Designed miniproteins, single chains, continued (4). Designs and how they scored, part 112

Each design is a single chain, and the fold is of that chain. pLDDT is the mean over its residues in the fold that is shown.

## One batch from the design tools (miniprotein)

Design m15889
Fold by ESMFold2-Fast:
Structure m15889 (fold): chain A 80 residues (1-80)
Amino acid sequence: SSLHNKLVAEAVGRAIRAVGHILDGDFEAARREAEEMVRIGEQLPPSVQSEVLRIAGRILENAGFREEAERYFREAERLE
């Protein structure tokens, strides 16, 4: 639906901002963007939510938040 397309676009925009924050060395800002992506993803179908969780997990891994990344990867697997 158009509403789901808007939520996907918001999640993608936050992923792009998170990568920008990592490149700037602002790992805390990258973590906040990843957390917001996951909250947006909760409003999406399980298959899409799973993909959002995997992307957010990779962002958190690259930002140094390994334990939080592992939680997101496990949640993504449970949604499959």
Scores: mean pLDDT 89

Design m15890
Fold by ESMFold2-Fast:
Structure m15890 (fold): chain A 106 residues (1-106)
Amino acid sequence: MKSIGTAAVVDENGNILSYGFAQSSKWQEEALIKAAIDAIKGYLEKHPDDKVEKFVIQAHPANKDMLDRLKAAVEKEFPGIEVTVDANDYAAQQGRDIIVKVIKKK
């Protein structure tokens, strides 16, 4: 069976702005990273006028060992935007593997 990753981009109020989905025939971590990047790309495409200060990547504590690699992959894909990671159960509560919170410049 292919590994599946699911992600959503949310604003500071928890409103869903974009969804991400990916499959990998190699490993679960690759699917999770691709889903997060897919969600962020969808957000940026739909909201081109948004000035983004930071992405906060949230994933269940069971996935925390991959969070540093996920952070590095997102930083590589979106240079110039700060990326932080937070291990919590919010993504699972939303039915997603990963939630990316967008922090806009004031």
Scores: mean pLDDT 77

Design m15891
Fold by ESMFold2-Fast:
Structure m15891 (fold): chain A 96 residues (1-96)
Amino acid sequence: SMKKIEEILEKAVEALEPLKEYERKLKEGKEPSEEEKLYYENLKELAKELLEVQRKGFENVDDEEVVEELKEKILKISEEIVEKKKELEEKLKKEK
């Protein structure tokens, strides 16, 4: 259902909040580490993929097979975003 897709998408958007904070810190003159830059680039790619999947979902809402396939993709992208965030946090702990 569309509602279930929206709920999954909200979780993915929440996982992307660190991306906005990193962009803000960059604008304030803080130099991120090489690992932070790679994480940021990876998050941008995942965000683009997520937006594309969302767009296709809205265009094909009446096609149950397409909607089911897109739900699966959204879940995978959301899980990857959360995993990438966890990996970065662990690396930052080791550096401090």
Scores: mean pLDDT 69

Design m15892
Fold by ESMFold2-Fast:
Structure m15892 (fold): chain A 87 residues (1-87)
Amino acid sequence: MATAVVRATVKPGKLDEAYRLAREIARELKEKGYQAGVAADPERNVVSLGITAETKEDALEAAKYAAERLKKHPGVESVEITLAEEQ
């Protein structure tokens, strides 16, 4: 199993909108057989989406899909993808 984390930096006042989008993405990924969870940090204006799959390739593909959807939101400034350490 492998985990990828998608971290979106959000414009002030847009955190709730970005969080709702991340939750929609997580739900879609769960329907496709991935494990997915979402967290928001209101003090840093960051939304994080963790995606777990059977392989690193599958986790990274799902993370890229999520990142592209988050980038399309006008309230999102930047998106980073990281493979989780210690898998």
Scores: mean pLDDT 83

Design m15893
Fold by ESMFold2-Fast:
Structure m15893 (fold): chain A 82 residues (1-82)
Amino acid sequence: AEKAREEVTEYLVSKGFSREIAELAAEQLVESAKKRGLSPEEGAKAFKLVLEGRSLTLSREQRQVAFDALDTLAKASLAKSL
């Protein structure tokens, strides 16, 4: 779980988000994954694939986990449109 949170946090920081916002999104990702019966690692992978525009091969649950995290990220950052 810690590794998945750290990986998502560092990924988002590398894309220009603050550590505080990145950590918030990573935490939401882990909670959403747990709620939908996915591992944190599966959630992290799905999140990265959605950000890379590759969501079509994901399950419904994987897409929802990724979208929940993206919604949190967007609301926290207020300005990120890709």
Scores: mean pLDDT 76

Design m15894
Fold by ESMFold2-Fast:
Structure m15894 (fold): chain A 82 residues (1-82)
Amino acid sequence: SLVEDIIAKIYRYTQGGSGFFYDPYKKKYVPISTKLSKEQLLDILRTGLGLTDEEIKIVEDVLSTLKGPVSVEQLLTALSRS
């Protein structure tokens, strides 16, 4: 499914689930619990992971259910419950 494909792409970007990911704005690896603006997170997913426009629409829908700045960890949890 598209949701499973999105989760797999995100896990690959977290260095195989090590709990860290590369933040291109801070230019360093940060914990997946690190809060980002929704805009920054979507940009990372689109440009860093190469999510398609269809996959990005699913992520946007999920992010709309979450308040304020969000983490990769929160996104993964929300996707797994979708």
Scores: mean pLDDT 81

Design m15895
Fold by ESMFold2-Fast:
Structure m15895 (fold): chain A 73 residues (1-73)
Amino acid sequence: MRTLVVELRGSREEQLKHADELAAAVRDMLRAQGVDRVEIIAYDDTSDEVVEKLREAARAAGAQVEVRRIPRP
């Protein structure tokens, strides 16, 4: 079993701007590498929209999704 860990860094605006690119990259990696799980690490200020795009991409590829929200350091 392979797990892809996605850490959402940068500002909220930067994350929103690149959300579609990141979702596409996750989908491509799941398809190419046979990844079974995606772990999304999001900070308190991370937009739910970004998290939902990644969750949707992973589900479309048949992967399990785990989301972890942590305080921003």
Scores: mean pLDDT 76

Design m15896
Fold by ESMFold2-Fast:
Structure m15896 (fold): chain A 105 residues (1-105)
Amino acid sequence: VRQKELQKGFELLKVLTSDELEEERIKILGEDNAKRLKKAVDTGDPVKATGTFLFYTISEIAAKEGEDAAAKRFTKVNKLLALAEPFVDAGMSVTEAAIEVKKRL
């Protein structure tokens, strides 16, 4: 039961790292961070994916662009994940959920 929350977060990260949201992901995280997150998700390891997301969304962006920029980008990522959540909960594919998120940006 407790692993369901981690798996749900991983499914949301799969939507964020989909090809359909590539441009939006790069705009929010930057190219290097977006690429690293996609590689972490592609390993199929929910712990590695979540750790990479939290670290590179906060620490690397803050180091490069400052804390205010990191906070704004973190808010944008959370908005995308929140938009994806009802579609993931409904059992949509990653591609279908990503298309629905893109329509609502």
Scores: mean pLDDT 78

Design m15897
Fold by ESMFold2-Fast:
Structure m15897 (fold): chain A 78 residues (1-78)
Amino acid sequence: SLKERVVKELKLKVPVEEIKDVLFLGTSKNDPSKMRIKVEYKDGSSEYYDIPKDSPLVPLILEHDIERGMELIRRAVG
């Protein structure tokens, strides 16, 4: 899953079950070759990470964001 890949690639010291969501925030303001992401945890905390734009996480997070958007559209029109 996306959450399992995030734990592995970012070397997080938390189990995958503690991750609530992963969000794209756009291009990093510190480095335009990187994407800014937010990892939200079930305890209500969150952490920010800059990942390379060519990271294998980028298409997985983008797909997850598209699915979230599609769910919102489905609820609004159906």
Scores: mean pLDDT 78

Design m15898
Fold by ESMFold2-Fast:
Structure m15898 (fold): chain A 61 residues (1-61)
Amino acid sequence: MKLTVEDVDKDTKKIVEEFGFPVVVEDENGNRRIFDREEDLRKYLEEHLGKTVNVFRPEFV
């Protein structure tokens, strides 16, 4: 799923509801991170406000 980070609270909730944990997020440069905690995911999205990220489950890595 491609997502432009516009609202950290709503975007975090949407990712958690659709994918759960663990979840993989890839930035516009192809850098991947695995998240197993909502707080860490939220912090990452705050750092990527206005950027497009790709979100998927680890089974697609």
Scores: mean pLDDT 82

Design m15899
Fold by ESMFold2-Fast:
Structure m15899 (fold): chain A 96 residues (1-96)
Amino acid sequence: AYIPASAMTREEVLTEISILFHLLRLPDGAEVSVAELAEAVGASPATVSRALRNLEAQGIVQRSPADPRRYVLSPAGLALKRVLAPAAEPQPVSGS
């Protein structure tokens, strides 16, 4: 076994996983900012930014062409979402 020169902290790994699950629950083409994700997953903007960079490097997310400060699921990320999403969602009765 070798020790890699760059190591992710436990917080970074958990944040990346939390961001991925959050993005998979959003509608297709939904755009999110670092600040929105930081609030949603309970992590610092710096940690979220690093996690998003890792997901971007893996081709799962990409920057929005309309706003480079926002991120969207890439075509590969959308394919992953389709594989993990239920084929038919139960229709929730919206009770008032």
Scores: mean pLDDT 72

Design m15900
Fold by ESMFold2-Fast:
Structure m15900 (fold): chain A 67 residues (1-67)
Amino acid sequence: DKEKKIEDLLEIAKLKARKLGEKELGEVKSIEVEIVDNETVRVTVTSENGTKEYLIPAPALGKLLEE
């Protein structure tokens, strides 16, 4: 199902950003995800040492949104 595929892509982007955030900022407190455009997901990671935004390319997202 298209909705589940989009949800799975967002979860993958969150996992990638979480791993980067844990490596760079330490213990992760919260993660927010937002679709920026048909090819990019913005993931905001907040930890005790700061907040950082990651732009995760997702070209497959555009195809799923259009189809």
Scores: mean pLDDT 77

Design m15901
Fold by ESMFold2-Fast:
Structure m15901 (fold): chain A 67 residues (1-67)
Amino acid sequence: SAVTLQVGRHELEELRREAEEARERGHEKESDKALQLLDKADVYLDQGDLATAVEYIQQAREILEKI
């Protein structure tokens, strides 16, 4: 649904901000990996594949939460 896509976009933007903060704190490798996963999520959101997009968003979140 449009609402679910908007929520996915919001999570994507927030995680990109968290990844940028992680980079500034010296976690460049984790930041780069998270950003790559978020770029993949963005592609799947554009295709309307919410299930795959959410999987990549979750993987990025897990990387950032372990820092």
Scores: mean pLDDT 84

Design m15902
Fold by ESMFold2-Fast:
Structure m15902 (fold): chain A 71 residues (1-71)
Amino acid sequence: FGSVEVLEEARRAVEEAAKAGDVEKAREQIREIGKRHNTPALAALILRELDALDGDLEALAAGIQNWRKGL
């Protein structure tokens, strides 16, 4: 699922967006992180998980943390 660093950056962005209540900001940040780190497939997986969680950013942040621990 990519590097620990990319997942931690994504988790922090999602947590900040959760505090703001802004799902679209989270989507944009995830896409930007994927582009910057040349990991578009990982960004797509995170976005798919956000859709599966029905926009629950707190659950997504916890999920990313668990993915990092599983690496």
Scores: mean pLDDT 78

Design m15903
Fold by ESMFold2-Fast:
Structure m15903 (fold): chain A 66 residues (1-66)
Amino acid sequence: SEKDIKETLDVVEFAVRRGVELGLSREQIRAAAYRIVDDYVERYKFSEKEREELYKKMDEIIEKLY
C-alpha cells in the first residue's frame, strides 16, 4: 500500500541521515539502504513495480542527503 511504501522510505531516510552523521561512506550508506528496502519488500510483499520505485526513491534520498 502507499502507507507501507511511505513507511519504508521514512526508514530509509532515517538510516541515510544517520549514516551521514556517523561519517559512513556513500557505499556503506547505499548498502544499508538496499538492505532496508529488501527487508521491507519481503515483509510487505511489494510488487516488482513497487520494488523498482523504492530503489529509485532510495537513490534520490541518498543523492539529496549525502
Scores: mean pLDDT 86

Design m15904
Fold by ESMFold2-Fast:
Structure m15904 (fold): chain A 89 residues (1-89)
Amino acid sequence: ALEKLDELIEKYSDNPFLVEFLELVREAFEESPDQRVSLEQFRETLERRISDPNLRETFLTLAKAAQSLSPDGLITAEHVEEMVDHIAS
C-alpha cells in the first residue's frame, strides 16, 4: 500500500493539491496495520494535519470517492489510484 502511494506521489509530483492529498492518505495507511483505511480514520488524520475546514472537506470528498469503489467500505491504495487517475485525466 505505501509503495503504491509513493508511486502516485511521484507520478503527480507537479500537482501540489494531489501531492498533499496523497501524503495525508499515506499517513493514514501508515497508522493502519492491515493497509486499509476507513473514512473515519482518514477524517482523524485530516483533523490533526489540516487547519482549514474547507480543505478538510475537499480532501474528505476525494476519500469518499475512493471509498465508493470499495465493496466493503474500506479504502485501499488501488482505490486511491483509480480515483486520482480518473480526476487527473
Scores: mean pLDDT 82

Design m15905
Fold by ESMFold2-Fast:
Structure m15905 (fold): chain A 68 residues (1-68)
Amino acid sequence: KRAQIAAASKKLAEMVQKARKENWTLAQLRKEFEELLKKLEEEGVDQSVLDAVKATADVLLRRKEAEA
């Protein structure tokens, strides 16, 4: 469980870095996060892992929004 959360969180962080480098909109970053979460759900990971990754994604999206 921890390894799955860590791997997914790392991917979310890499998406944030890429979004900054390539000047992605908040909407585009949100779409990429939604696609990752949907893929994890389809892979049948535990609900607790999905909830943790979703919470991390929400925090990162709010940080991006606050950066204006």
Scores: mean pLDDT 77

Design m15906
Fold by ESMFold2-Fast:
Structure m15906 (fold): chain A 65 residues (1-65)
Amino acid sequence: MPPPVLDLSDLSPEEMEELGRRVQELIEAHREELQADTPENRQLFMDRLLEILREVRARGEERRR
């Protein structure tokens, strides 16, 4: 089976904008680690990205009720 990918089709335009903004903030905050481009730094970045996505989706779930 294909690996899980980020499915953003369930997000509203506002939620996509929030996600994009938070991802940019994450990149800025961790730019030095990302420049090192180590497997550990990449994994840490992905873990934080997934947490941001979960938070954005949680807000969307509340709005869709």
Scores: mean pLDDT 70

Design m15907
Fold by ESMFold2-Fast:
Structure m15907 (fold): chain A 57 residues (1-57)
Amino acid sequence: KSNLSQETIEKIAEMMGVSPEEVLNAPSDDMKKNEALAEVLAEQARLGRETARELGR
């Protein structure tokens, strides 16, 4: 349900070295509203901390 053009999605995918489908599924602040991202960012912060702790042990 994105209003982004396919060209924009492909450009971002090329920059990240991933497929356009991954860009469509990934929550980006350029693509999504801050309200929707608030919960996603909170979850990412938790996952990042767990990953960093596991790798840093």
Scores: mean pLDDT 59

Design m15908
Fold by ESMFold2-Fast:
Structure m15908 (fold): chain A 74 residues (1-74)
Amino acid sequence: SEAELKKIEDYIIEKLREARNSPDLSSFVTTPEDIEMENKYMKLTASWTEEQQEQRAIDIMAKAGIKVSPRVKP
């Protein structure tokens, strides 16, 4: 549902904000909850085109205050 998708997006946005505010990203590890939310998001967006998925990812990053570049280097 749209409400479920929004809750998952809000979760992802919050995680991205937390990462942005941390001085050391190497300390972040994937938790079981992160995996569960990712799987739910993948399932809800499975019918989307690759272009729709990319655009939504950019929108999520922007909402988290993260500037997305076409070439992100680690």
Scores: mean pLDDT 68

Design m15909
Fold by ESMFold2-Fast:
Structure m15909 (fold): chain A 100 residues (1-100)
Amino acid sequence: MRAREALLEWAARAEGVSPDLATLRAWLAATASEEERARFERLLAGDEAMADELLELAKSSSPEAARLLEALALIARGDERGVELLEEMERERRERAEAK
């Protein structure tokens, strides 16, 4: 599986996941491949090269996937705005669910 394809599939599936890192890791352990989990751990380690790859993927992705990929790229750079974006996305999702 190509790394870019794995990240896009992971981003699409992670749409409903809490920004809590322990919950994200537990969800990845249950649903993601070993390769996808390795990519996520590299993001948490602050691999700036991975951040650049995620930003390139965001340019060709759906608006929802692009926003998630941008948040992950910020996390990879050690920028706490990435976590804030994930929290905002989760809040927006919960508000939409309650409005329905």
Scores: mean pLDDT 60

Design m15910
Fold by ESMFold2-Fast:
Structure m15910 (fold): chain A 71 residues (1-71)
Amino acid sequence: DEKKKEEEELIRKEGEKAAAEARKATDETKAKMDADTSLSPSQRASLISSEAIRQIGRMVDRVLEKRKELK
């Protein structure tokens, strides 16, 4: 079904955009944590992991909203 393929392509593109934004946000968080000399390596790793999990949640929400729009 050609219409279903077009809908899947739009969802895929939205997922790619969300993934790119999530990666940038995680990279920015890592840079900020690396600049903070008061944090231990384990504290930095924990904060970076928490941000990565949060960004995954945002990506999932965006894909679900796109699916809802396309019905």
Scores: mean pLDDT 77

Design m15911
Fold by ESMFold2-Fast:
Structure m15911 (fold): chain A 89 residues (1-89)
Amino acid sequence: SLGEELVKKLSEIGPKVAKELMEKGVPAEKAIKEGMEKTKQAVEDFIKEKEKKGYKLDPQTIEGITKETLELAEKKTKEVAKKIEKEKA
């Protein structure tokens, strides 16, 4: 579904941001937080863009996509951070 494709695409933002920050020497906890904040912003920006174009989005659908995206992004972001920490230990 369109929602599943969106969740997958947006959930990749957090891991990429965390990796870039950790490669620059940012601690894992801060890198994860920044990655999750960027993921949340991207979800909000996507919703605003669709509403601006006249798409009538159901609030329950918005909540579901947001929740699924953030949960998947958190899992992926923490996995990437853990891998990088092990490689630097």
Scores: mean pLDDT 83

Design m15912
Fold by ESMFold2-Fast:
Structure m15912 (fold): chain A 92 residues (1-92)
Amino acid sequence: SLAELDEEEFKKLLEEGRKQIDAALAEMKAQGAAPELIEMAELVREGLENPEEFVEKAKEVLELHMKANYDPAYIEENKKKAKELLEILEKL
């Protein structure tokens, strides 16, 4: 859990999470992910300054979007990107 990490390990996880979320955002935009997923990923990226609050909220939103009706042309890519972002959040 986050409470078991020392301050330096926590900072490294935040930095890595920011880099991974930036990469995921770029790929989501390139693959034509749903605008709502992109917006939520951007919110998570900005919210890494208060990770506990934003990680939990972002997980809930991403889980809802994974169950939502996507454009059939982008269903698999949108689900893949949402799953990748959830995995990044789980590591934070």
Scores: mean pLDDT 64

Design m15913
Fold by ESMFold2-Fast:
Structure m15913 (fold): chain A 89 residues (1-89)
Amino acid sequence: MKKIEGKLELALAPDGTLTISITLSTNEETTVRLELEDAAGPRPLTEVVMKEKEKVVTLRLPPAGEVTITAVSVDTGQVLDSRTLRLEP
């Protein structure tokens, strides 16, 4: 099967609001699962139905050390992108 390419961009506001921008190389409807990994280990954040190539999702996270956000295609199990951000200045 053909590989889907994806990218994540993360922005954290001072109020703990995380904005996640997801861009995919396909225009077919795809479900993307967002996972968070921190000191407590990996856990699911949410699933997003991508009806277009680009989607912006806003989530609230508690301020904490370093976290990694990973986007996974639910349909293929492919890891699309992974980004690490530091919640402490």
Scores: mean pLDDT 71

Design m15914
Fold by ESMFold2-Fast:
Structure m15914 (fold): chain A 91 residues (1-91)
Amino acid sequence: SELRKRQQELIARARALLKRIQDAMKDYDAGKRSFDNPNAVSDDPKLRGVQALTAIALIVIGAEFLAKHAKTEKDLEEAERELEIAEERLA
């Protein structure tokens, strides 16, 4: 089925992006200090980087969910668009 092939392709693409984001987050954690008060984070560029990566990860997770549960080509197109946004933000 063409639908199933595109689902598998988009899911694989999402998983590859999540791995890239997780690897980037590990690099941040290796050099980043934890904060006892998470509300005191506005001016920390390292923590802002982790927040940005987290936002991108949520987009990718959403896209993977859309691809896994896609019943129409429109669902797959939406998942692909979300992955393109995540890839652009990660670049």
Scores: mean pLDDT 75

Design m15915
Fold by ESMFold2-Fast:
Structure m15915 (fold): chain A 100 residues (1-100)
Amino acid sequence: MKSYEEILEEMKAEVESLLPELSKEQQEIVREFLKRAEEALKTIKDPGELLKKLAELFFETTNQLYDLAKKNNLPLEPIEKVLKVVQEMLSEIAERYYSE
């Protein structure tokens, strides 16, 4: 089974590969999410609290990306691709947490 660190690193690599499909402002929002997710992993020792924090960051980032897309009339498909990768990471972390 992958460590929490490996799950996050794989998500980060996949998300970074999708960044060129996003606007510069959307890329900034996603990079801030990745930074905060990495900081949460380093600072939060309880897996349940880590999962909760990552879920909160995911919902905040989702709202920011959709708000920006609506304001600037941007396509949703690139956003949906990024959000799917992050959601799959959250599912893997949850599965690991509940398997312990």
Scores: mean pLDDT 85

Design m15916
Fold by ESMFold2-Fast:
Structure m15916 (fold): chain A 78 residues (1-78)
Amino acid sequence: SLLEKILENVPEEFRETVRELFEESGDDVEKFVELFLKLWEEDPAKAAKLWEAIKPYLPKEWQDALKKALAEHVLNPK
């Protein structure tokens, strides 16, 4: 499964976070983005490392949605 591939390739420190993200979001891209943005709010540096680790294993639609949300959230365009 996608989750298993990600878990095998991320650092141990992120395995629980990855599992929680995918279990909570299921197939809901919008929910996944929402949960990831919460992690970004708590620790942007750690969230950035997590994003780098999982990015190669995410479907393109999920990658694009998260990139857009991060750009909008981080840059906070006025």
Scores: mean pLDDT 77

Design m15917
Fold by ESMFold2-Fast:
Structure m15917 (fold): chain A 79 residues (1-79)
Amino acid sequence: MKYTFLDIDGNEVTVESREELIEKARENLKKAAEKYGIDIDVSKLTDEEILAAARGIATLSYFGDEEGIKEVLKEIAKK
């Protein structure tokens, strides 16, 4: 099975397994957190939380909403 998503830089990423999708989403979430200076322990997040965060960030990145991305990251960090 193939999965396609947009990363924090707006690049299309295609993976061949759900496990690889989640791993790439965790990497992108960590990269976004580091870019915006927000401390997130991605190892504490569920697969579902990681995928939801990746979807939200991709949408906000499409609109160029950097403040919205920061808000999503801060909300995740509170958990």
Scores: mean pLDDT 74

Design m15918
Fold by ESMFold2-Fast:
Structure m15918 (fold): chain A 58 residues (1-58)
Amino acid sequence: AEEAFEKGVEAYEAGDAAAFRAHFKEALRLDPTFRRAAEALAYFFPEDEEARRHWAAL
């Protein structure tokens, strides 16, 4: 989970929104309770209903 989160942060710093989203979703797949990844996905991708529902369930 942490490794996927770090890769997501690197993608965001590089301006790759698609890779950022994919890595943060992978972090949540590995650890569904990874609050930081769930919050970031809900905040940066408000159109992603799955990400927003996951954050709301935490």
Scores: mean pLDDT 76

Design m15919
Fold by ESMFold2-Fast:
Structure m15919 (fold): chain A 67 residues (1-67)
Amino acid sequence: SAMAAEEKAIEDRELALLEKSTANWPEEEKKKRIDFYYKVRELQKALIKQKNREEILATVKEFIEKG
């Protein structure tokens, strides 16, 4: 989807900047920084998914109450 393509483009850009800034770092420290980036991204995606679930449940409840 268009949204998935945009998200990938942003991640690719952010990762390219991280690789440029960490090019001369020890391999272990570089990997740790990149791993941290991915962990933060996973947490952001999980929070968005949880919020969307709550909105769906609220909508279903309104339909039940209105008949």
Scores: mean pLDDT 76

Design m15920
Fold by ESMFold2-Fast:
Structure m15920 (fold): chain A 78 residues (1-78)
Amino acid sequence: MMSVEEAIEEGKERLDEVFREAVARGWSPDEILGELHRVIQEIVDELRAQGHPREDVVAIARELSRYGQDRVDELRAS
């Protein structure tokens, strides 16, 4: 089973890939944010299916949500 730190690292890498593809396709910041939220929900569902404690899943989801929001906010500022 993946550690919380490993799950956050893997999640950030997955979000970065989705973000880069969406930017390359000309998606709006709001469309990108919506897609990142969808990917985070997929990660949450995977972690729950793997038997991660609720507390860990919530912490991972919160960190990934902040990371995704920061990436979109940076794009909006550019």
Scores: mean pLDDT 84

Design m15921
Fold by ESMFold2-Fast:
Structure m15921 (fold): chain A 102 residues (1-102)
Amino acid sequence: MKDELKALARELEAAARALGAAGGSSEDIVAAAMAGTGLGVYADKKLGEEMTNSGMLLLGEKGDSEGAMKLNEAYNDFIKNAKEKLPEALELAAAVRARLAA
């Protein structure tokens, strides 16, 4: 399971980067970054930190300070409550994947 969650987190990190490059919405970038961060934190604390930093950099480049703050707040919540927040991260990941498949 942890290796599968790490792989899914990396897919979401790549999706956030692709959305940023394609001029996608800040909302979609935040959703992908938050999902990846939550899964990353649960699977590996250092991976979660790396994904949060990557997402915040993407949002900063887009000029979305509010989205960057939201991601940082979510990261702090995921670090504190990783197990309890895993279902939310999985639901968000499923929503992001469904939106990208449309």
Scores: mean pLDDT 80

Design m15922
Fold by ESMFold2-Fast:
Structure m15922 (fold): chain A 82 residues (1-82)
Amino acid sequence: SEVEETLEELERRYEELVKELKEKAKEAEKAGDVEKVRQITIEMFRLMAEYQDLVLRVRLGRISREEALERFEALEEEIKAR
């Protein structure tokens, strides 16, 4: 179903972005950059919250596949631009 396909794509993108943020946090930790580790941690919590909101909206049929993916892409761009 479109709902299942959308959820699978969101999960795949979410897992990829979490992996990137974890790698960035590890590098910041190795550099002793406490403020950067804190910033990445906050970004990870925001990502988790927005991902869960999108998943809920998709499951309830309140958002289209296109809109869900566009919202997630915008979130990716915001996080990666920081």
Scores: mean pLDDT 87

Design m15923
Fold by ESMFold2-Fast:
Structure m15923 (fold): chain A 111 residues (1-111)
Amino acid sequence: SIEEILEETQKKLEELRPKLLADPNNKLVELEAMKLLLEFYIKLLDHLLPKLTPEQQKEAEEIKKKLEELKEKLEEYIKNKIIPSDEELEELKKEFDEAARKIADLIEKLE
């Protein structure tokens, strides 16, 4: 169920929060948290896709592609232990937040 996946993701994110607070410079933990959320939203879009109109399906596929590109970028940073600049991290967060908002809007239209 989507609710169970959301609850599990939220729990995993909460477990990472004390590590980030203990070392605010540990941006790799923040990247790991973003990756977990990206994986959640990609899976959520896949589950929503058959319930959407053809126009909404095109929008969902565009959002999914952007999320997958962000995930690949985060995976490279984590794998290579590369810490992005503050400016790059803020841009990644902005793109993520915009995608999350669009997904929320799609869900509201289904209710």
Scores: mean pLDDT 80

